Designed miniproteins, single chains, continued (4). Designs and how they scored, part 82

Each design is a single chain, and the fold is of that chain. pLDDT is the mean over its residues in the fold that is shown.

## One batch from the design tools (miniprotein)

Design m15020
Fold by ESMFold2-Fast:
Structure m15020 (fold): chain A 60 residues (1-60)
Amino acid sequence: AREEAQQLVNKAANALWDGDEEAAREHLRRAGELLGWSEAEQEALYEAMRASVAAQKAAA
């Protein structure tokens, strides 16, 4: 369960790197269901990951 959720979080990061925001949100939603995250927690993680990916792209 925890390992599956971690793989989904990694897939979300990869989707954001590829510009696929819809896939990233779906992967985080599934991870949140497995870990019992609230919608607010899922959205906070999505925004943090999006900001991180954008910063990495801007620095590269």
Scores: mean pLDDT 80

Design m15021
Fold by ESMFold2-Fast:
Structure m15021 (fold): chain A 51 residues (1-51)
Amino acid sequence: SEEIKELEERIRRLREQLATASGADAVALAVEITLLRRELERLRRRLEEER
């Protein structure tokens, strides 16, 4: 779905930022990526329920 694509794009962008980050910024980005990946899993679960 479109929401899944948007989340995947957001995760990719944050991974790109993480590649150039360090210290506290790198930790914050890693946490955000983890939270978005959990949200992506939730969306996939809801979408599969509608199949």
Scores: mean pLDDT 82

Design m15022
Fold by ESMFold2-Fast:
Structure m15022 (fold): chain A 70 residues (1-70)
Amino acid sequence: SMEIIEKIAKELTEEARKMLKEGKSLEEIQEILQKKTLEAIKKNKLSEDEANELSALILEGLNKAVLELK
């Protein structure tokens, strides 16, 4: 479901934004997001297409957060 994917992406992007404000390195944030993304894929039984979409949305969200907090 696209609704579930968008919700997960939003939640993980907000967590990334919080971590950036707390001064965590981009490398640490990427590692945490990768682990949480894999957990979300497993928990929600996402298809390959849904997993790819989730990963793309999280990457775009992180890039946007970095630009806004630069």
Scores: mean pLDDT 85

Design m15023
Fold by ESMFold2-Fast:
Structure m15023 (fold): chain A 91 residues (1-91)
Amino acid sequence: MKEAVEQLRELARTVERSAEGIRKGDRAAQEEGARALNRAGEVLKEIGYEKEGSAFQTLGELVRISSLDVAAEAARVGARMLKEKAEELEE
C-alpha cells in the first residue's frame, strides 16, 4: 500500500507538470500526461480499485486525443483526483 501511494503521488506530480507543458503547446507533454494517467489506472487496478483505475485510463486516453486546451484541463483535473485518491489511501 505505501509503495502504491508513493507511485500515485509521483504520477500526480508528472500529470501536473504535463498540464503546464500542454498549455504551452508541448505535444510531448500531452503524451507524457496521458501515459502517467494510464499508469495510475494500472496501479489502482493492481491494488483492487478496478473501476477507478479504468476511469483514470479513460481520462488518459482523453488527454491523448483531445485538443491542447481540453487535454490541459483534463490533465489538471486528473492530477487533482490522483492527489485526493493518494490521500484517501494513506495510513
Scores: mean pLDDT 87

Design m15024
Fold by ESMFold2-Fast:
Structure m15024 (fold): chain A 94 residues (1-94)
Amino acid sequence: KAEEYFEKALEHAKKAGELFNAGDVEGAVEHLKEAVKYLEEAAKAGADPRKVAIQLTALALFAVGMEIDFGKEELAKEVLKLILEAMKTAEELE
């Protein structure tokens, strides 16, 4: 169950990267939000907190890159807020 959520998160992260490289920032943000959601569900289902934290950190760096390359500051902030909330959830679960 946790493994299924983690796998879905990685699939959405990969799709976000593909869309970002194509210049579809809005599509990339949609898939980043889904990746964060699935990482949070994976953590709640007992996934390794370190693996979850590493992936959330990677998504945060991706969101910052999106702000730098496209000037989409508000979209980057929205994704970063979700990532920070998911990181807090994972930390509380240990």
Scores: mean pLDDT 78

Design m15025
Fold by ESMFold2-Fast:
Structure m15025 (fold): chain A 64 residues (1-64)
Amino acid sequence: HMSLERAKKISELFNKAMEAFQKKDYDKAIEYLREILKLAEEDNDPATVRAARNFLEYVEKKKK
């Protein structure tokens, strides 16, 4: 139910979150993941909501 434009943006944000995570920039990774979560919730996309939420929880645990 996402437009191609929205799907591309979410994909780019996941790539940015993963890059930030690999660099141990957990704050930046969390920022990107929260943006994905907001967009996925607006789109009523439960699969992307679950993926973003799971990755967010993992990054938050690594930051501690």
Scores: mean pLDDT 84

Design m15026
Fold by ESMFold2-Fast:
Structure m15026 (fold): chain A 73 residues (1-73)
Amino acid sequence: PSDMAREGAKEALKNGDYEMAKKLMKLADDIDVLTRKRDEARRRGDTELAEALDRGIKDLTKEVKKLVDEIKS
């Protein structure tokens, strides 16, 4: 998910779309933060928090896919 966003940011930069690249880089950072927090919650047995964070990651991943599809389509 975050790697997809970073790859999309590279494509946006190649196209001169700096605004899109900035959005994708921010999404990649946000996904990485939520992923670390989710994995920590899972290790501690905080199922409710882990599920909420996982939903957040999935929502951000859908946004990444939308933006990447916009660049490549």
Scores: mean pLDDT 83

Design m15027
Fold by ESMFold2-Fast:
Structure m15027 (fold): chain A 65 residues (1-65)
Amino acid sequence: MLEAETAAGMIEIAGAVLGAKGTVEVRDGRLVVTVEGSSPEAVEKLKRIGEEIGKKTGFEFELEL
């Protein structure tokens, strides 16, 4: 969905700013973020941002490590 793709793009930008290494994928109207090789603090910040974006766009957010 276009809105989910926009939300995914916002999360990718946030991840890059935080220095978190990861990928964002849209699955069944859900935003799935996979993070590897990042500090626990960067992962936590990205999770909070992703949850906020998901809530605003109406999509469920999932974080995978």
Scores: mean pLDDT 73

Design m15028
Fold by ESMFold2-Fast:
Structure m15028 (fold): chain A 62 residues (1-62)
Amino acid sequence: GPKRKEAFEKAKEYAEELAKKIASYYPNAKVTIEEVGEDKVVATVTDGDKTYTVVIDARYFL
């Protein structure tokens, strides 16, 4: 429903903000964000062979 869509949009914004903070420490960092399952947003920050993952539960924004 609309509330779940809004919750995912807020979760994506939060994941993007956290990923940008992590990426600010790594000059060659790349950020990818995806929706996983029914309730999760995953942001992945990669710098060469190093990977950092942020998992946000969209239900906290309902």
Scores: mean pLDDT 82

Design m15029
Fold by ESMFold2-Fast:
Structure m15029 (fold): chain A 107 residues (1-107)
Amino acid sequence: ADAGAEVELETVPDPDDPSVWVTRTSIRTPAGEEIGWAEGRGPTQLEASRAARDAAVAWLRSQGLEPEEHEVSDPAEFAALVARGYAAHTVFPGADGPVLITGRPRA
């Protein structure tokens, strides 16, 4: 169904404080259904994005899921992660390609 991990995040100035940046990201099932979202704030776009990543990890833990980070440069790598099994993911930009953060049920 999906050819690979896609980065879907938005970073904008906070309308109540334009010195603060806000990053929002979607949290999805392996099939691509949105089941949650995360938001981060910071004095720079980079810090807001990092805070959003931390918030996404916290959301996964709150759902009883174990968060793991994966560098996904290839559709086959994404397919292998789906085959291994997880309940939720979010995608952030990384230095060498997309970074997939997955949430697996605790064993």
Scores: mean pLDDT 76

Design m15030
Fold by ESMFold2-Fast:
Structure m15030 (fold): chain A 61 residues (1-61)
Amino acid sequence: MLHPAISPELLSEMMRELAPLLDVDELRELAKQLSKAPSEEEARKIKEEVIQQVKEKQQKQ
């Protein structure tokens, strides 16, 4: 599918939930990746990957 399977409304809600956990730049990258995801399952994977990257970088200090 050329268009994302995830709706912009759902994307917006997911972004709002993650806003207190992520920086603005991280949220922008996450939103861009999620909006381009071909399915909700892929969107969830992208979200988890971004969160893991943030946590790993923070853990390293």
Scores: mean pLDDT 69

Design m15031
Fold by ESMFold2-Fast:
Structure m15031 (fold): chain A 69 residues (1-69)
Amino acid sequence: SMMEEEGIEELVARLKAAHPELTDQQLADIRESLKFHKVTVEELEETLETIERVLDHAAAARAERAALR
């Protein structure tokens, strides 16, 4: 379990460096999601790529909804 937690923290740190616009709350949510799923290191790498795509899609969807107001 310690090893998985260390891997998650490293991935979160890299994600923060790549996306400095992420809030502390968003980073905490990502960290909790990774811990909850109990994934392997290989799956963590796939999850990081998926998180990047989800963040891009979520930002676009929020911007579109805001534009409708």
Scores: mean pLDDT 66

Design m15032
Fold by ESMFold2-Fast:
Structure m15032 (fold): chain A 73 residues (1-73)
Amino acid sequence: SEGERKRREIAENRAAGEEAVAKYASSPEAEKIRQGTLWATGQGLLEAAKIYADEPVAAEWEAEGRRLLEEAA
């Protein structure tokens, strides 16, 4: 389904972000990379929740997106 495909895309993007954070943990920019990953994932989830507002999972994406953006602030 479309919702299942989007859920997989979000999971893959989150995994890629977590891998980048781990890879660059010893970098002088580690904190900036971590914060940027949280912002990108949070914004992506909020945008997906708006586009797929009629999907049951949209409310979960909206709540998680807001949580990640608050964590990044």
Scores: mean pLDDT 79

Design m15034
Fold by ESMFold2-Fast:
Structure m15034 (fold): chain A 57 residues (1-57)
Amino acid sequence: MEYPVGDHPEDVLGALVYYLHEVQGLSYAEIGRLLGVSPATVRRLLDRFRRRHGIPR
């Protein structure tokens, strides 16, 4: 699949951002580049994912 139209996959993007940042140690800029979003969006997705799941760092 390329880009499914419909609901934004925030849960999927949040999980992916969390994996890339926490497991692979990528910066927000690198993750943003890989996902095609701004570093600010990456930070927001990560923060949202952590809040939703109560995940500490």
Scores: mean pLDDT 71

Design m15035
Fold by ESMFold2-Fast:
Structure m15035 (fold): chain A 65 residues (1-65)
Amino acid sequence: SVSSQTAMAILAVAGQQQGLLERFEITDEEVRVWVARDTPETRELLAALKDLAAKAGLKLHVYRS
């Protein structure tokens, strides 16, 4: 089974590879994502990351250019 933290890492990597995220950082306390493009796909990705972060007990921080 995939943990919420592993699922977040998979989604963040996919978002970066698709050019939606410039970078990301996952720590034991927070998930930090830097948005490359503000698109509907990015917003759906951020919503999924927020749900997974909540399940993992982590705070999601979104940085925009």
Scores: mean pLDDT 83

Design m15036
Fold by ESMFold2-Fast:
Formats: structure tokens, sequence, C-alpha cells
Structure m15036 (fold): chain A 69 residues (1-69)
């Protein structure tokens, strides 16, 4: 299905961007915990296909990291 291909491509692009951003912004000590939460978001995204919801949750995770310093 073309819709499945497009969804999988967007999921991969989101995952790659999130991992790159995490390597820049998330301290090594917090990265395992962060990646765990990130994996939960992508697991839900694979089931729902709601890319906008996943993007919002990812941004909320990064916002928490920035606010906590």
Amino acid sequence: SEKEKELNKKIKELADKAVEKASELVPKEKREEFNKELSKIFEELKKTGDIEKAEKKIEELFKKVKEEQ
C-alpha cells in the first residue's frame, strides 16, 4: 500500500531526526531513559498512524529536557 510506504517513511524520518536531536541535547546519563520514552511514542505511532500526535509528544520530551537543564 502506498499509504503504508508513506507512513513508514515519515516514521523513519521522525525517528532519525529525534535520535540526532537527542545526541545533541540530551546528556549521556539521561539518554537511556529518553530513548525509552521515545520508543513508547514510536510504538504508539505504528499502531495509530497519528504522526502529528507523535511529533507533539517528541517536542514535549525535548521541552522537558531543556526546562530541567
Scores: mean pLDDT 79

Design m15037
Fold by ESMFold2-Fast:
Structure m15037 (fold): chain A 63 residues (1-63)
Amino acid sequence: MLTNAVKLALKSVKEKMLEEGYSEEFADEVVQKAIDELEKNPVPVSEIGKVIMKIYKEAKKNA
């Protein structure tokens, strides 16, 4: 189950992706991949943003 901290981090990264000119569809794909990764490999709250940003960077390489 996602905590409020994870939800806030995901919202922040989605806003950043939209500000950088990526589509909402791309942002939603990155958010879903981040949710899947955080559920499969839970990390401390301090590392949540790092995991999400890693997925975002990997998604940009494939776009």
Scores: mean pLDDT 77

Design m15038
Fold by ESMFold2-Fast:
Structure m15038 (fold): chain A 99 residues (1-99)
Amino acid sequence: NPEELLRRLERQRQLEQEAERMKPLSEYLKETQEELTEKWKNLKTEKERLEFNLELAKEMLEYLETLDPSDPFVAELRERYERAIKLYEERLKELEKKK
């Protein structure tokens, strides 16, 4: 499926660009980038991956609260992580309800 592959590659590229811009923020996470990478590699289920992403989003939101709230970049990131947290929580609830 060429269209699905192209959409996946474009999403991956966007995530990589975001990660590069967020490089300074990663230095202030509770766990090092190496520790986060090792944890991610050991995740076996969709539920575990969603829980990992949810915890990271919460840690990022806590970090952003230490920054200047008048910065438009900080405000935009806070909104994005708040939306991501809600999305992950909703998907986790769906997985728990699945027969």
Scores: mean pLDDT 69

Design m15039
Fold by ESMFold2-Fast:
Structure m15039 (fold): chain A 94 residues (1-94)
Amino acid sequence: VAAILAEFEAALAAAEAALEAGDVDAALEALREALKLVLELLKLGALEEAVEAAEKVVELAKKLLEKFPNNFEVHELLGLAGIVLGLAKRLLSK
């Protein structure tokens, strides 16, 4: 879990840097990696960490959408991140 969280924080930092630079492709790549790491946390049963991580991905995806409102891949990523967050919250509440 700790190693996955470290990789997740690195992916978030990369996504934030790309967002500030206006590099949508780099931001999308970093957020996709972050979301993949959220799924790994879910597989390990780290549900609280997965919820927190998924919320951070959703927040950055929303900021990316504000900057690139007509980019389909940004809308798709935000939708996928929302689904993953919903799943994580449902699993945590059981």
Scores: mean pLDDT 82

Design m15040
Fold by ESMFold2-Fast:
Structure m15040 (fold): chain A 65 residues (1-65)
Amino acid sequence: MARIREALLEASGGGETLSREQGIRALQKAGLTPEAARLAVDIASGGGERASVADLLAAAELVLG
């Protein structure tokens, strides 16, 4: 999980939120499949255009098992 958190924080530029595109890209760099990354971003964003790093991390943990 530290690896996923680091990738999300790097993509946010030290901020706390990411766009859907940034979130998907960061999660894939952290080792998620494109399908898992999209699912995690959809969960974390609640259908919105942005998601927090904390919500993306929680969603990625849920998707991974």
Scores: mean pLDDT 80

Design m15041
Fold by ESMFold2-Fast:
Structure m15041 (fold): chain A 66 residues (1-66)
Amino acid sequence: MRFRITFTGSEAQKQALLDELRARPDVEVEQVGENEFEVTHHGSVEEAIGLVLRLIGDPNVEVELL
């Protein structure tokens, strides 16, 4: 699954989120803009959906499915 994240929070919150995403073994994160990242999930569909739902629930994150 591939999706785009647009971040609207503080730099500290952004760094914490990026560190969390990069710590996941099935997740690749590519920076495509100052506050825009493309995330590719190579794990199960259930795990990918769980991650997307977590990110949608974050008030500092906007998610677009690719």
Scores: mean pLDDT 80

Design m15042
Fold by ESMFold2-Fast:
Structure m15042 (fold): chain A 77 residues (1-77)
Amino acid sequence: SVEEAVERLLALADAYREGKITKEQFKLEVENFLKALKETYSKEEIDEVIERVMQYLKERGDEEALEAFKEAYEKIK
């Protein structure tokens, strides 16, 4: 589901913010997860997942995770 995908991506952002994974690991995990989602999800569902994740990161003030997420997304767009 879209909700499950959003929660999984936010959990990765939390791990990055907490220093449990590096920026490079975070970006790679985001890229791999989004590639996997594209095999099952519609374009509309993918766009909703991306929009919701970016909105949550912006609302949390997590600028580093937001920038890294955008970079990962643009690479596989």
Scores: mean pLDDT 86

Design m15043
Fold by ESMFold2-Fast:
Structure m15043 (fold): chain A 65 residues (1-65)
Amino acid sequence: MLVGTDVEADVEAGEELKEEAIEAAKKGDTRKAAVLATASALLYIAAGETEKALEAVREVEEVEK
């Protein structure tokens, strides 16, 4: 089976980038927040966690409002 620690590492990296995106959004850096949120979402998708990817983007959007 194609399973390994890389999936867990991608989820961890996605969570880190999501947190940075939320911080950027709180500071009004919408461009940086969008880039970081997109990178986080792509890492979650790569890990097979599509629902987490959508949630990360939504959380960043909610902070920008």
Scores: mean pLDDT 76

Design m15044
Fold by ESMFold2-Fast:
Structure m15044 (fold): chain A 69 residues (1-69)
Amino acid sequence: MERLSPEQARKELEWIKKEIEEMKKNNDISPSKLVALTLRAVAVLLQSDDPEIRKEAEELIKEIFELAK
């Protein structure tokens, strides 16, 4: 499997965070966007062995799940 560098993983997580916050701010919560963001966060989790990056990815997945309720 291709591995993400820590810098690339952090950039992906920051982009996902921005998308989540933008959706919350605009009250524009799309199920398809939530699925796409979840898949991207899971990809970061699978491609990183850094505990801090993995924790951030898990927190984002949890936040997306809460938005899906």
Scores: mean pLDDT 78

Design m15045
Fold by ESMFold2-Fast:
Structure m15045 (fold): chain A 106 residues (1-106)
Amino acid sequence: MKVTVSGAPASIAHGGTKDVTVTVEGDEPAAVLVRVVSPDGRTVLGAGEPVVLEPGGTATVPVTAGAAGGDGVVEAWAVPGDELDVGPDGRPVGGTRGGTAPVAVV
């Protein structure tokens, strides 16, 4: 399974929402989570709601920035199937990380 970020904003305002376009390549449905994280991956700067994509699907996911600002990256995670379990670090369990794009929270 391959997930890509095909459209991301250059910046999102604090507490603001911008659309991120993600595509999953494969022959099975995938649950997808889009996050904005600090470059070290330790701080979550924003997130979208999980979405389920049909095989080979594309979705536009609204991502809302939190109160923490700074330089970050949009990351997309995909898990095969229609359910996504999030671990204690906010990352999907058993997911494939793909598609990253730079973004600033300002």
Scores: mean pLDDT 77

Design m15046
Fold by ESMFold2-Fast:
Structure m15046 (fold): chain A 61 residues (1-61)
Amino acid sequence: SKLEETQSKVGEVLKKEGKPLSIGELSEKTGESQSSVSKAVKELEKQGLVTHVPGKGYMMS
């Protein structure tokens, strides 16, 4: 599905960068919309693969 494809792209970018990234930065680096990235990040967070860092964005757990 499109959500699974976006999750894969987001995960790859976060692994490569190794630092917290905002939804906007993830959108730019993946080429996906902010809406798609937001949905993908929430799903990855539910799975425990990604954590939210207040004021900085999201990163791999």
Scores: mean pLDDT 85

Design m15047
Fold by ESMFold2-Fast:
Parts: structure tokens; sequence; C-alpha cells
Structure m15047 (fold): chain A 83 residues (1-83)
């Protein structure tokens, strides 16, 4: 299992790749990856991940790709917290 720090670093890298070249397949791979890791996280870690995504979104507030991906990841986190 990756640490939360490693997951955040990989997520930022994947979003940066998607920003550089928007590709529906890369977006699908990113969301699939995020869903797989969300299944392994505790509620406390899910909250921490949401906070890190919020920080990344603030760094790229005007980027629609970041905004859309952040929304999808927040939905995944919310589903897991309500399960």
Amino acid sequence: MKSLEEVVEELRKRIDQLRANPDPALREELIKWAREYAEQLTPEQLVALANEISRYLAEHADDPVVREVAAEIFDIITEKLLA
C-alpha cells in the first residue's frame, strides 16, 4: 500500500499529464486509479486526501481539467465516507 504522501504525489503527476494533453483514456485511467486507492483508505485518510485535492485545486483554480477531476475525486471520497 502506498503512503498518503505517495498517493498525493502520483495524483498530482497524473493530473499534470492530463492538463498537458487532455485525453479521455488518461482521464478514465486516473479516475480508476483514484477509486482503487480510495477503497484502501480509512475515513481519516479520505478526509486528508480531500484536503490535499483542495490544495491542488487552489494552485490551479482557473484550470477546468483540474476542477472537473477534483469534482470526480470528491464524489469518490464522499461515496466511501457514506458507505
Scores: mean pLDDT 78

Design m15048
Fold by ESMFold2-Fast:
Structure m15048 (fold): chain A 60 residues (1-60)
Amino acid sequence: EVEELMNALGSPDEAVRIEAARRLGELGDPRAVLPLRIASQFDPSPETREAAREALERIA
């Protein structure tokens, strides 16, 4: 579910956030574009930011 994955982008667990970004990219739902854009710029983890950036490339 896209909403559950968007909520998971705010998880305290880095691995959960990375997996959520990847799955949102695979689904390609445009509702994920803004949450992924925020994560790609502002997530404290460089690995999560990169996963969100890659997900945006898949949606685009």
Scores: mean pLDDT 83

Design m15049
Fold by ESMFold2-Fast:
Structure m15049 (fold): chain A 100 residues (1-100)
Amino acid sequence: SPREELLARLEALAAALETYLKTGDLSPEDRKKLEEAIELVREFIEKAKTASPEELLKLAEELSKEIDELISQLKNPSVADLLEGVRDFVVALAKQMVAA
């Protein structure tokens, strides 16, 4: 289902972000922002398990806004690009779910 596919891909994304956090050359400030982004993605996954399609869209919009706030505080453009990718991925998948 679109929800199961979304959740599985977000689980994989969160794991990839955690790996980057462990192996990436990051400033302490950018590391903290990436940790906060991982926590937000994990929280979204838990809420999304029981959300209706309409609730899932709202949750994705909230996550997108929170990630945008983190991006505005980043100094490293590679970390910013990574979080922009996360934001765009979540929004695109949520839109696909409500368009079905």
Scores: mean pLDDT 80

Design m15050
Fold by ESMFold2-Fast:
Structure m15050 (fold): chain A 60 residues (1-60)
Amino acid sequence: HMTVEEFVRKLAEKLGVNPEVLIRALEAAGIDLSKPAEEVRDKLLAMLTPEQRAIAEELL
């Protein structure tokens, strides 16, 4: 199972953005980066743009 941190790094790679920007946004929202991404799926997807969400759903 992929952690939130691993998920965010893969998402950032697919989007061509700096993963640290996404990691900081998730930390600010109180999301635990060490948890399995599927356990916080709804909260993760709610923070993303529609374009980011479509790519994120392919990774989850």
Scores: mean pLDDT 79

Design m15051
Fold by ESMFold2-Fast:
Structure m15051 (fold): chain A 79 residues (1-79)
Amino acid sequence: MKVELTPEQEKHLEELRKEAEKAAEELREKLLKEGVSETRAQIEADILLSFVAMAEWLFKQTGDLEEFEKLMKLILEEG
């Protein structure tokens, strides 16, 4: 089942998605600066974005914004 998003929820999702993209970019740059290979740094960033995509998918199934925000925070803090 896919929940219909309100305009407010769609805007909030877009904002969180932009934050996640920025966090992934910052993670990649940090790893490159620490001497991690370009391939490894890209994989780590892609893994972070994959978790974000799964959290977004789960939110679209449940409509639970609070749980989504908790998942996003955990993903960004653990990455």
Scores: mean pLDDT 75

Design m15052
Fold by ESMFold2-Fast:
Structure m15052 (fold): chain A 58 residues (1-58)
Amino acid sequence: VAEEAAEAVINNLKSAKKLSKEAYDFYLRMARDFARGMEQAGDEELAKKVREEIEKLE
């Protein structure tokens, strides 16, 4: 389920932020790529949710 994947991506990003800047930068790129993939698949709402969680962490 795409929502389950989005939650995993967000949780990994939150964990990475606590670990190191390098880990955070790596998972941030993955999270942005995931959001772009969701947008291209027509899931604008899920893409927006992931991007909003990224903004909260920045």
Scores: mean pLDDT 80

Design m15053
Fold by ESMFold2-Fast:
Structure m15053 (fold): chain A 68 residues (1-68)
Amino acid sequence: GPAERLEVQRRQAELLAAGYLESQGLTVLDARVVRLTETEAVAEVRTDAGTYRVTYDRVTKTFSIERV
């Protein structure tokens, strides 16, 4: 149902954010979605180099990262 679809989307967003940072050479320790809309997903990801906020623009299909 709709709730199950939202859980799947949240898990996919967490995996996408973690995978992006791992592709940049970081070791991901933990990832959580803090915002999920039809236009963006935002996750806070804890790594061996510190905590990063990963924003995925779902319209432009681009990632941006910011160290927290």
Scores: mean pLDDT 82

Design m15054
Fold by ESMFold2-Fast:
Structure m15054 (fold): chain A 69 residues (1-69)
Amino acid sequence: MEKAKEEALKEVLEYGRQLERESVRQFLETGEAWSKEEIEKRLLEKAKELAKKYGVDEEELIKELQKRL
């Protein structure tokens, strides 16, 4: 359980880094970046998806993510 939660959290954080890089890339290509709200929404959706994939509690994973943001 603990290991699965750590793996899920790790993937969410890596996805967050990818979203940040994509936002920068879009800004360089189009002059527009994703809003902070859009990035947070996508990050939370990914957290829910990974919680289901790893069989961990969704609310617990989101709480851990929020502590690290």
Scores: mean pLDDT 76

Design m15055
Fold by ESMFold2-Fast:
Structure m15055 (fold): chain A 74 residues (1-74)
Amino acid sequence: SEELEKKAEEYEKKGDYKKAADLYVKAGVLAAQEGDFKRSLELLEKAAELYGKAGDEERKKAVEKFREYLGKKA
């Protein structure tokens, strides 16, 4: 969703990396459900980077595993 991506960018600009990452995950999941695996992987990569900046290594690792799973299907 373009709306979710815009909201994520707004939170990222405010330094709320965790909320931004959560929104990028939602956008990436929706893209994957639509069959756009390339866009999904790009959005999830951004989410993983932002979870890293937020110090949330557990969520970062979970997103990276989900990206690996999707990459095998693309």
Scores: mean pLDDT 86

Design m15056
Fold by ESMFold2-Fast:
Structure m15056 (fold): chain A 75 residues (1-75)
Amino acid sequence: SKKEERVEEASRLASEALGAIERGDYEKAAEYARRLAEVAGVPELAEELAEAARAGDKKKVEELAGKALDHAEKE
C-alpha cells in the first residue's frame, strides 16, 4: 500500500540520516532528515529534524524520526 511504501521510505531516510551523522557528513544528514519529515507527512518537523542532524545530535534525530514514523503509521 502507499502507506507501507511511505513508512519504508521514511525509515530508510532515518537510517541514511543517522549513517551520515556517524560519517561526519552533517549537511547530508540534514538533507535526509528534512526529506524524512516531508515523506512522513510532518513537514512542520522538517526544520527541527534538519537542525538536529546538522548538529550531529543523534538522540534528537532518533526522537523526532520516531515521532515522524509514528505519524506515518497512524494515518
Scores: mean pLDDT 84

